# Designs tried in a protein design run: designed miniproteins, single chains. Part 83

Each design is a single chain, and the fold is of that chain. pLDDT is the mean over its residues in the fold that is shown.

## One batch from the design tools (miniprotein)

Design m2762
Fold by ESMFold2-Fast:
Structure m2762 (fold): chain A 145 residues (1-145)
Amino acid sequence: SMEELGRQLLEAARRGDLKEVERLLAQGADVNAKETVGLLAGVTPLHEAARNGHLEIVELLLKAGADVNAKTTSPDWKGVTPLHLAALNGHLEVVELLLKAGADVNAQTTGPYFKGLTPLHLAKKNGFEEIVELLLKAGADPNAK
């Protein structure tokens, strides 16, 4: 029951279904539910909402106690945070919200294919200049290894 609620919460957050996210949280779904297998191991509802730019769902999940610094655990995608995904995908308002909620601006990926990548590296690579400026103002190290 609780595991099924967590699975449904991950899917609702990915899809952008705000009303379903509200309903599932009210039913006691774990706000920090995690995918346990495969390439998505360690992905939380906050990762899914941040990746897809679902601002209102990001706000709701943070208010419900979501771990702003949750990290993926799959070997290929290890150490990815919600802030990495928001920066990668150009979601400026989500980046701003995550930083206000205490996101680690200098979080680094640790997997063999993506080692040492910060949110700043991802924003620069994709040309999201406003996100780059926001991350630097928030204390991002421009020379992070």
Scores: mean pLDDT 90

Design m2763
Fold by ESMFold2-Fast:
Structure m2763 (fold): chain A 67 residues (1-67)
Amino acid sequence: MYFSTSDAVEALRKVAEELGLSEEVKEALVEAIRKRGSENPEGKLSREELEEIVGEYIARKIEELLS
């Protein structure tokens, strides 16, 4: 499965709010997602790349939200 950078960022913001992550952590993860998306063709991230950035638990929550 592939996610657009914008969809992944929006889903991450919702998951981060649910988990009570700090603004600094949330913005660092958003920046990491945007950077990886900018390096990829068509600005998309795979499920595996998302997991590498945010970890398995958050990546799974993002996948559930976008499915």
Scores: mean pLDDT 82

Design m2764
Fold by ESMFold2-Fast:
Structure m2764 (fold): chain A 76 residues (1-76)
Amino acid sequence: SDAELRALFARFDKDGDGVITAAELQAVMEALGDHGDVSSYIATYDKDGNGVLDYEEFKALMTDPAIQKNIPPALF
């Protein structure tokens, strides 16, 4: 649900600036054992090309079935 995704977004948004940086996303993925290229996720979902994900771009990433196959269940 949106409420659960917003809570998850807040956990990724370590700086409280309302966006998730590539570095923050990479740090979480690496901590979970995912050594995948987070820059490809940013490039796919970052509509503004600013190198960060806002909540709507983050929601698009987290709800994509292709991405969910590569992300550990611990993120859901």
Scores: mean pLDDT 68

Design m2765
Fold by ESMFold2-Fast:
Structure m2765 (fold): chain A 58 residues (1-58)
Amino acid sequence: SVFEKFDKDGSGTITKEELREYLKEQGLEDKADEWFKEADVDGSGTITKEELERFLKK
């Protein structure tokens, strides 16, 4: 699962920095901020597995 690569600390959540680092490796670093805003609907500063999967399925 893609989530296992994002969730490096095993917390069940992904920080903005973890997402940015991953997207940087894909050449999509400029998309990280907008992608995080869309996925982090509650503004908590983290993305849950459910939020990430919803965004990736789109």
Scores: mean pLDDT 67

Design m2766
Fold by ESMFold2-Fast:
Structure m2766 (fold): chain A 58 residues (1-58)
Amino acid sequence: MAQLDKEIQILEEEIAKLRQRRAKASGKDKVLLDTRILFYEISIGSLEFVKERLEKKS
């Protein structure tokens, strides 16, 4: 559980950094950053889902 919370926090921090970079980006770089942000958001959702499933298993 604690490991999943740490992983989620790291991904949230990476998203914040990518959003800062995206604000300064243009053209294809902006699209690539948007794609990476989306991927990290999906990853967080997956980790949260796993965490909830582990809690409900007991």
Scores: mean pLDDT 79

Design m2767
Fold by ESMFold2-Fast:
Structure m2767 (fold): chain A 68 residues (1-68)
Amino acid sequence: SKEENHKELLRLIGEILRLIGEILDLEEELKRAKEEGDEEKAEELEKEIEELEKKRKELLEKMKSLPK
């Protein structure tokens, strides 16, 4: 039903916002690691950001596939 679709949409939005928050925190840590010249930590953080961005894209695609 339309109501069930709205509830699922809100749930997905909440998950996306949480992932965006995590990505922003990791991007701030990445900036600090690069400023400190910690290449190993920077590589680890870039990989974590990439994985979270992938999850965010998957959730966005799920939102697009919800019936109107």
Scores: mean pLDDT 84

Design m2768
Fold by ESMFold2-Fast:
Structure m2768 (fold): chain A 57 residues (1-57)
Amino acid sequence: GAAEAEEYVRRAGEAARAGDYDTAARYAQLGIEEAPPSTPAGARALAALHDAREHGG
């Protein structure tokens, strides 16, 4: 749900700050599975995935 998506977005952000974009992408993907991109939490998860893929290859 939304709470799980928010937790995954938080973990994705922590991984990205550490330079671990592969882990960030995995957490962001899990966030998308918890909430659709039409919701605020799901939209943040999608943005985190795009950011991770841009930097991680």
Scores: mean pLDDT 83

Design m2769
Fold by ESMFold2-Fast:
Structure m2769 (fold): chain A 108 residues (1-108)
Amino acid sequence: DASGVTELHVAARRGDLERVKELLANGADVNAQLTERVGVFPPGSTPLHFAAFYGHLEVVEVLVENGADLDAKDSEGRTPLDLARMPERDGVIPAGIGVVEEHLLKLK
């Protein structure tokens, strides 16, 4: 996809834990960055940004165990933790508020 969306971004957005594990085992770039905005996610957004925003705790754990950068900033200067803390963005309410925030803080 010209936007830089990888299958790992899509699996992280869906919370598809088994697909995330499969993609990482097959050499998917855990830190793949978007090149264009996709919905609420600007360029520089990684699969970890997606998992954190949607509150997929087990996907967050697997991504971090596989070398996901906890401090990766999107083009708006936001980390995955920043997205987990957002009450809403552009009419979208993040499912990860609180739970993923606590988990990401423990992984640092």
Scores: mean pLDDT 74

Design m2770
Fold by ESMFold2-Fast:
Parts: C-alpha cells; sequence; structure tokens
Structure m2770 (fold): chain A 89 residues (1-89)
C-alpha cells in the first residue's frame, strides 16, 4: 500500500515527481499500475507528466487500463485533456 503522507513530505522536500528510472518508469507509472488512486491524484496535483512514456512507449494511462484500474484511467485521461494531450498516445 502506498504511503500518501510520505509522498506529500517528499514532494515538500523537493522530490522530483517526474524523475524516471533507467527504463523511463516514473512514479506516476508505478502508482497507476498498482491502483494507488490517491497517490496518482497527488502526483498529478504536483505536476506529474501524464504523457511520460517508458522505453517501450508505455504511459501511466496504458498501465491503468492494462491492470483494470478504471478510475485511475479516467483521471489520467481527464488530466491529459486539461493539458491538451490526447490519450492514448
Amino acid sequence: MGDLEELRRRIAEGYDVNEADELGVTPLHRAAAAGYLEIVKLLLENGADVAAADEFGVTAYSLAELHGHEEIAELLRKAAEERGITLPL
């Protein structure tokens, strides 16, 4: 289970919500795949890039759909539309 308060604290301390690992996987990808709706909301509120793709071209939206997290997929689609991005990418 994701620790929402720990993530809030890290963001306040200057944590880069868009920092990707060696495969291009961002915190948004991990939260969307895991079904952590509140973590996804917090990441989006702090400027997480909805269009970020891993080395295979997979976005957080694609992972949410693949894992059946419908509420997260809808949230990501709405956030993308508000930023002028069309999903799927």
Scores: mean pLDDT 79

Design m2771
Fold by ESMFold2-Fast:
Structure m2771 (fold): chain A 94 residues (1-94)
Amino acid sequence: MELVDEIRRAAEEGDLERALAAFQKAVSEGIDINVKDEDGRTILHLVVETAARAGRLELAEQLLKFAKSIGADLNVKDKDGRTAEDILAEARAA
């Protein structure tokens, strides 16, 4: 998804404003942010992992808070049993 790639790029670059704007645009265009891919991962899993790998832990936290406010299901687990919050917690512990 084009907007998912934009959110991930903004998250990697540490641009919170751009990440939030792209996320809001995806929701406004009817993209289901709770849809799982073949690995059980949602948009939240992908963008939080991208931000965490780039060392953008504060941005990842803000994205999670924003996503929850717009109706994202934070309890979705990927194939490894991880939520997006679990990915952030593991990155903080490293």
Scores: mean pLDDT 80

Design m2772
Fold by ESMFold2-Fast:
Structure m2772 (fold): chain A 85 residues (1-85)
Amino acid sequence: SVEELVEKLKELGFDVNAKDALGFTPLHYVAMAGLGEKGVERIEALIKLGADVTAKDKNGKTPLDYAKERGLEEIKKVLEEAIKK
């Protein structure tokens, strides 16, 4: 199940909110990649795993800021919805 997968990923030490040397989280990378429908699915999965949609990188930018800069409308909409709820 999805719950079993989430538990296994946590057991393996996967931190969905881990920041790299630039302050990027997994959610930042998906928002920058612009994979259309597949990108939306990945963002929804990361949010279900507890991803912080408001996380800022070293430049003070959130995943939503990158989606806006790149004109990724579908990615932008799902991130805006997650922030408002």
Scores: mean pLDDT 77

Design m2773
Fold by ESMFold2-Fast:
Structure m2773 (fold): chain A 75 residues (1-75)
Amino acid sequence: MTDEEIELFFKQLDKNGDGTLTKEEVLPVVRTVAAHLGIEDPEALIAEADKDGNGTIDYEEFKALLERIRAARAA
């Protein structure tokens, strides 16, 4: 995915327009990608991306989450 595709996808998931995603909004995307890559615990990946523990994922955390999933495939 390009950065532009990630931004577009983020905006589609951000239903309230506050510039953040809830864990529930991100979970279906992470589950789909994790299942494709053989990652067993997508919830753990989301929890690791949510560094401040506020239950929301901002754009930079979302990009980092997707990059971490890609890196897991390469390992």
Scores: mean pLDDT 71

Design m2774
Fold by ESMFold2-Fast:
Structure m2774 (fold): chain A 58 residues (1-58)
Amino acid sequence: GKWSRIAAELLKRNPNISLEDFLKELGKRGMPQSVIDLLREKAKDPMDALRILIELDS
């Protein structure tokens, strides 16, 4: 989906990015706040957030 592709690009560019900075960058690109809040609650790191976004694409 759109968000999993953007998330993967961000991780490729910044592999050591923190979860909070990663979510901030996704928000700047227009990700809904409800999705950001879900990722902040359930993801332990940016790679886990990408996994969750891929699961939501189903």
Scores: mean pLDDT 86

Design m2775
Fold by ESMFold2-Fast:
Structure m2775 (fold): chain A 74 residues (1-74)
Amino acid sequence: MAMDAEGRTALHVAAEAGDLDRVRALLANSSRIPGSWVDIQAKDNEGRTPLDLAREAGHDEIVDLLLGHGADPA
C-alpha cells in the first residue's frame, strides 16, 4: 500500500479529509485484494490509525464506517 511522506496510507488521508466516498472505495477494493492493500489498522509516523484521524477531524460518518469494517476503537 502506498504511503505519503508522513507515513499515512490513502485510507489515513481520506479519513482525515472526510472523503467518505474514497474511504468506501478503498475498503471495497481491499475485498478483492488481500487485506494488506488496505490495512485498516495501519499506523502513520505518529502511531495514528485512520480511525484516530477521523475522530480528531470530527468525521463521525467515517468513524462509523471504519468501526463497521473492524477498526479497533481502543
Scores: mean pLDDT 70

Design m2776
Fold by ESMFold2-Fast:
Order: structure tokens, then sequence, then C-alpha cells
Structure m2776 (fold): chain A 69 residues (1-69)
């Protein structure tokens, strides 16, 4: 298992989603005090890895992120 340099932020994202999910990238960024662009990049990585699920409800402009397992 490869641990990337971003593992600290990814762990914080996963912990936040466990406590409060589902959340938008903007809500995660505000909670963690980082830019939305940074959070979105890590969320894309986590979704590709199968750790996070991305859901966009019909009629919503927001993508919600939650733990996949």
Amino acid sequence: PELPDTSELERRILALLRERGPLTAAQIARALGVSQATVSRHLRRLVAAGAVAATRPAGSRRTLYSLAA
C-alpha cells in the first residue's frame, strides 16, 4: 500500500465525512481551513480509489461526498 504525501489531508477528509457526511467539497474546505480546489483534487483521488462516493442529486448543483465503505 502506497501512502502519498497528501495522506494527512485525506485522513482529515475521511474523518470529517465519517462524523458529518455527506458533505460538499466547499463544506469540507471550510471545515478543514483549506482551499476548495485542494479538497476537490483529493476528493477526486479518493473517489477513484473507492474510499469516497460522489453523489449529485437530480436538480442539485452540488456534489455530495460520503464514505464508500
Scores: mean pLDDT 75

Design m2778
Fold by ESMFold2-Fast:
Structure m2778 (fold): chain A 116 residues (1-116)
Amino acid sequence: LNVIKIIAQLEDQKLAVETLETLLKHGADVNAQDSENKDTPLHIVLKSLRNSNDVNKLQALVEILLKYGADPTIQNSEGYSPLQYVLLMDKLTKEQKEQLKEFLQQKVEEVEQRRK
């Protein structure tokens, strides 16, 4: 999903979020695994922002993916889930990593409850 990599690199957080949400509203599979690494869109966002200290942009993109049913437990070809990639974010503090991980878990539960 090369388009998700492009979206994650946009400087304007609002434009990045609005573009991503537009794709998801038009039927983009929020959990689609790419053919290269079996990365989901959530993996791609976390990988693209791994060396970024823009926590607000990261949280905003993650939140929109979770709103549309992103599963943070799906493993890629390296055996890593998006939850595990949060721990590999070099620019986040331990506290920020724990908060983001908790947010991912809580938001997934909220989204799944709304589907039933």
Scores: mean pLDDT 74

Design m2779
Fold by ESMFold2-Fast:
Structure m2779 (fold): chain A 65 residues (1-65)
Amino acid sequence: KVKAVAEALEDQEAKSEDDLSLKKGEEVEIEDFNLDGKALAKSLKTGKSGWVDVSKLGNVKSFEN
């Protein structure tokens, strides 16, 4: 289930198959967070899921307070 939504603040290029490529301004649904400062996100534009650096994301609206 989606835990939060966020917007890409800058372009993010996937460095591995498990990472998500994003363009600045793309909206993502966040499904999980890890302890290494990454979020498991799904691009609303492409429908693909992968890990994104939390520092690349802004306007985060959490569904868990």
Scores: mean pLDDT 76

Design m2780
Fold by ESMFold2-Fast:
Structure m2780 (fold): chain A 60 residues (1-60)
Amino acid sequence: VKLLVRALRDYKAKTPEELDFKKGELLLVEEVVDDDYVKARSLSTGETGLVPIRYLEPVE
């Protein structure tokens, strides 16, 4: 699933698999991993990693 989302807050990765992001950053969701995480790519940095779903909102 490819879905454009926006970060609701700043987040610092807790593991090497997670992605750092800033509030308002645009991310492309590439895959839903589980109920809590998606695999996303930052449009600002081009980096890919796990992102908590609760910190994302769909872009209109």
Scores: mean pLDDT 80

Design m2781
Fold by ESMFold2-Fast:
Structure m2781 (fold): chain A 96 residues (1-96)
Amino acid sequence: DSFGTTELHRAAGAGDEEKVKELLAKGADINAKDILGNTPLHVAAFNGNLRVVELLLSFGADVNAKDKDGRTPLDLARENGHEEVVELLLEHGAEE
């Protein structure tokens, strides 16, 4: 769309694991950035979608990607109180 939001961003935000798998199988860019610099991993982390975060990381999503404000998926998970997502991101090499 006009904000650079891909179907993968929408599926990640919705917590739709099956749609995430389908889109990745079709060659969706796992690290696509929207107009704010957010990747699908940022969107999943912001929404606390633990299973989608796990899935994106397993497919090689950049755990330390920064949005236009310098925020990582870890920053967004912490700001929104998603402690299980915080722990998962740290286990996958997220930098403090």
Scores: mean pLDDT 88

Design m2782
Fold by ESMFold2-Fast:
Structure m2782 (fold): chain A 75 residues (1-75)
Amino acid sequence: SDLDKKAFQALDKNGDGKISRAEVIEALQRGAGLSDAEAQALFDEADTNGDGVLSFEEYEQLLVLLGEHLTQQIS
């Protein structure tokens, strides 16, 4: 979505169209209250090509996985 793209651009400090692992983990910890282990697991699941960074499409997938993770915490 447009909001997801704006969030992605805010994390993409060098403007290369990718977000680093460290930036994603920090955002998940601050935004969703996840532990290091939880944030790393979601990142690894979204990083489908294993390049250690997220494209915008992988970032959108991360947000879907985060929503599923949070839903399971209340079950």
Scores: mean pLDDT 75

Design m2783
Fold by ESMFold2-Fast:
Structure m2783 (fold): chain A 66 residues (1-66)
Amino acid sequence: GSKEELLRLIGEILRVIGEIIDLERKLEEAKRRGDEEEAKRLEAEIKELKKKLEELMEKLKSVEPE
């Protein structure tokens, strides 16, 4: 049912948030080291994950009754 789909989406959202947090921590480390190439790569990965998170949040809204 819709509740099971809601719980599945929440689980995926939490996983993506965890990945973003890990990458943001690595990004701060790269910036502290002055590793601009690594920082640029990590920023791109974070941006893609944030897009995925936004898509999952939209799916979450579509499961909730209006």
Scores: mean pLDDT 82

Design m2784
Fold by ESMFold2-Fast:
Structure m2784 (fold): chain A 160 residues (1-160)
Amino acid sequence: MDNVIDVSFQGLSDLSFLASYTNAQQVDASFNQISDLSPLSNLKNLQTLDLSSNQISSGLEPLSNLKNLQTLDLSSNRLSSVDLSSLKNLQTLDLSYNRLSDISGLSSLKNLQTLDLSHNRISDVSPLKSLKNLTTLDLRHNRITQSVSFLKNLTTVLLS
């Protein structure tokens, strides 16, 4: 069974066929019509997951089992809140082009190095204060009035 699965641009609304791919390390399911993540809950070997350009508005709980996940793209979705607090190994996260106003569920992602939050509704960045390994942060096109000076290890910050 392939360790890499590309099902991008297929017009899919259902991922139930992926539930048998328990050895998958990479899944690209970008540019689809996906809203249910329940089929992904058994992909415990997954390290990279692209779900960009889908219809995901909630229901991230199935991802909580993906303990090996290092890279996650959820950009260009419909998310208003995010709880990824279980994904302790996450290093790269894209949440750009969503509807996020609360990012409290990110405060536990201690291994996060790269975070895109651009094109959201975020006004409070205090949850990011705990992300000591964060080096790259995009916050463009948000509602932020607060200073990010508490993130001492940032090499790249975008705030326009």
Scores: mean pLDDT 97

Design m2785
Fold by ESMFold2-Fast:
Structure m2785 (fold): chain A 65 residues (1-65)
Amino acid sequence: MEAEKKKKLEELKKEAERLGIEVVEEEGDTIKIAPKEDSYIQDLRALALAVEAEILGFKGEVVKL
């Protein structure tokens, strides 16, 4: 399960990069989700990624750079 969880995280990171969003792994299964540009559409994408992270068993935190 942990190996599968890591693999799903890598998939999430690739999706985020395509959308112009950075994903940084933190301690305790927390991940930071940081859109590179401050826009309404990017905020929505970051929130969607945070929800997907929660489904995968991570705690997604949306942060601004």
Scores: mean pLDDT 76

Design m2786
Fold by ESMFold2-Fast:
Structure m2786 (fold): chain A 65 residues (1-65)
Amino acid sequence: GSATKERLLRLIGEILRLIGEILDLERELEKEEDEEKKEELKKRIEELEKELERLMEEMRSLPDV
């Protein structure tokens, strides 16, 4: 069996999980009224987006399947 396909599926799972977390935080940001909390949410979203880019780059480093 191809270890590359197993790795790809695992990365896809992690990517989907991060997208879900980002969407949840963006939803909280839309509802938030406190400016300090808005900045904390924005910072957390930025950190998760950077992690998402890292995982997508790892996925692109895999050979074409």
Scores: mean pLDDT 81

Design m2787
Fold by ESMFold2-Fast:
Structure m2787 (fold): chain A 56 residues (1-56)
Amino acid sequence: VLRPFEDPRFLEAMRRLGRFARENGLRPSFQDYVDVLLAHDVDVEAAKAELLRRFA
């Protein structure tokens, strides 16, 4: 991902992570979603696991 907000894959991943966080009672900030996705090369499943590790 060279420009996160211009990459439709990144935008879709952000939507999926936001929904996942709400369904699991997690309260990450917008920056937390960005950091987690970039740390895992926009891998949504890896990012979901990291959100649970940090915020559950």
Scores: mean pLDDT 76

Design m2788
Fold by ESMFold2-Fast:
Structure m2788 (fold): chain A 94 residues (1-94)
Amino acid sequence: MTLEELKASIDYPLFFAAYDGNAELVRALLEAGADVNAKVPKEINPEFEGFTPLHLAAYFGNDEVVEVLREYGADPNAKDKEGKTPEDLRKERE
């Protein structure tokens, strides 16, 4: 396995855990070395390209996941391809 493939194997589940609102799995993946500020690549989902796990959690209203990601150093000012932060996405949903 390449380092890129190994990184993808833990970062990709992190995106799906954030999407699903599975805070327990998010914490486990972050402790396993997943990048809390990883960006969704086009190969996973072009609609969410550039989203961090925090963007996904905020967009889908997964408040417990948002809290866990922030505990692990997620950047609340990270911008998606449209220049929106996770907080901007959360406000649009509330």
Scores: mean pLDDT 77

Design m2789
Fold by ESMFold2-Fast:
Structure m2789 (fold): chain A 55 residues (1-55)
Amino acid sequence: LDGDGKVDEKDYELFIETLASPSLSQEERAALFKAADVDGDGNIDLEEFKKYVES
């Protein structure tokens, strides 16, 4: 992260791996990231990221 308020795919994958079982396939992880990518720009808003932490 560069501190610009976006979470890239790599950081998201690490976060999901911590929360979810490592049994998720690469394709499934990519699908989850795309579903969370509201802007379709390959990054998740920091606010969206916080929702996963708070839930």
Scores: mean pLDDT 61

Design m2790
Fold by ESMFold2-Fast:
Structure m2790 (fold): chain A 64 residues (1-64)
Amino acid sequence: MVSELGRRLRAARDRAGLSNRELARRAGLSPATVTALENGRIGASLETLRRLAAALGVPLEAIE
């Protein structure tokens, strides 16, 4: 399943040149969690979204 959040998150990660593992490490998440978020299999809390945005160097609005 592909969500809008997952699509934007994957696009932002690709633009940043980060692997799934590297983004997970920077955000303090597991690679499996990042994969599940990108595939729309799980939702993200606002705290998780803030951590992902900070790890990517983008504002929250770029991925939500």
Scores: mean pLDDT 79

Design m2791
Fold by ESMFold2-Fast:
Structure m2791 (fold): chain A 160 residues (1-160)
Amino acid sequence: SERERRIEEALRLFERGLELFREGRYEEALELFEQALALLDHLLGPRHPLTVLTLFELGLVYLELGRPEVALILFKKVLDDLVETLGKDHPLTVEMAVLILATFYEKLGEDHPLTKELEEYIKSLFGEKAEKIIEEAKKLVESGTVEEARERFRQRVLAS
């Protein structure tokens, strides 16, 4: 069908965006992820796991482009969307919060004002669970495994 063909187009744009991102071609990756996001939002809705993953990838691109303020806005939206659709107790929601926070710790450092803003946002969103999220995020940074954890998450979403 036309719908199936358009979903395949969105997936091709997403996969090519990932390739460009891995090559360090961030402006080109941004254009493809924005196109993929527009299609996925229209076809699957804003809260579909693949649409949410595309928002996460856009946040990563903006960090690499030196725009952490834009990344923070996108990452907050990712967490809001996952909490609304899956709940704050869902394993995927918790894992995404860990990955987002670990990414900010890795790229900006724990003392960066935007990292502290993200940490306070996570505390407000997750309550008592925030302490464990913070602990797990710091553990990923300390072990040097943040990118490996991001890739494992991508593969799980794409396989589902």
Scores: mean pLDDT 90

Design m2792
Fold by ESMFold2-Fast:
Structure m2792 (fold): chain A 69 residues (1-69)
Amino acid sequence: WDEEIEKFFAMLDKDGDGYITKEELKEYLQKLGYNPTDEQVDAILKEMDKDGDGKIDFEEFKEYLTGRE
């Protein structure tokens, strides 16, 4: 599962800077057949973005995906 998350993160992180931006997340959701608004993507990012810097690092992304309770 961790390798799948890492691969998924790398696919979203097109710049290879170790962070996912709102634009990268929106593009990925569109590839999955969703058509999210900018507001919907922003809400998802705010849920995952613990630092409030407008970007998601690998640890925040992993915690969000694996933190099913």
Scores: mean pLDDT 70

Design m2793
Fold by ESMFold2-Fast:
Structure m2793 (fold): chain A 62 residues (1-62)
Amino acid sequence: AKVKVSDVIDFILNNPELFSKEVIENLRKYIQENKLSKDDEITVEELKELGFSDEQIKELLK
């Protein structure tokens, strides 16, 4: 399963208390290093490597 970069960013902005500073920074670096646009997709496996929990990923897939 895949999630759009825009959906991941919106989820963090709407739920900032659920995310550590490290996870937010990991996502920011990942987006910059891979030159991702808002319409690009991130896999569930990549989100897990960035530090997203199974619960956070389930919310993103709704």
Scores: mean pLDDT 81

Design m2794
Fold by ESMFold2-Fast:
Structure m2794 (fold): chain A 95 residues (1-95)
Amino acid sequence: MTREDYLEEARKKIDEIAEETAKVLGEDVYEVAKRTAELLLELRELKPPPELLEELRRLQEELQERVEREGESKELYREVLREMTEAYERILKKM
């Protein structure tokens, strides 16, 4: 598989993820969900240094803990999606 083939398939998956997220959390989150998935793909391609990978892992653990404490709700998932988007953009700016 070439890099171009991989990126084409990744874009299709990003759109699918955004559509499924919007079906669960509301149509208004489609663009945010798509942006979050695109940022994650960019981070993967740029191969961030260990320090930034550790920051990402700590963020993931913190968000998982919030879901466990507050229970699963559409409101919580919408907040988590927004915070993940902001965190990924901030990390990309450090690269």
Scores: mean pLDDT 69

Design m2795
Fold by ESMFold2-Fast:
Structure m2795 (fold): chain A 89 residues (1-89)
Amino acid sequence: DPGLELFQAIVKGDLDKVKEAIDSGEVDARDLLNSVPLVMFATLSGNTDILVLLASRGVREEDILPETWEVIRKYGGEETLEAVRAALK
């Protein structure tokens, strides 16, 4: 299950595995796993490198819920939130 493997890689901070899954086209950075956006899992795990990677891979501002933006701010701070917004452009 590519979604389960990607979830585990995100939670564990395995940047190389996340990059391979996204860049292979196997999983889209905008995808939902169990109705939760992948950027939420990266944020909750504290893996800011993975969060920024996902944001750089075609995630749009509308793909990120207001609740997710608040979680990014809480866990990563304003600097991480700004980096995510910059990656979306």
Scores: mean pLDDT 76

Design m2796
Fold by ESMFold2-Fast:
Structure m2796 (fold): chain A 66 residues (1-66)
Amino acid sequence: FKEAFREFDKDGDGTITTKELGTVMRSLGQNPTEAELQDMINEVDKDGNGTIDFPEFLVMMASKMA
């Protein structure tokens, strides 16, 4: 997970954009629909700022993969 997140964290600030989430999910062998992706974004991006930090990403992936 950390390596995949790092590949899309272009600035090294520990966040990715919600637009990049779909690409990250696909790189990990997941293939979410647009509806599924939107549901995930709504769950992690409560502030509506368009970014996801690494702890939020890790919790979401742990829930989905386990």
Scores: mean pLDDT 69

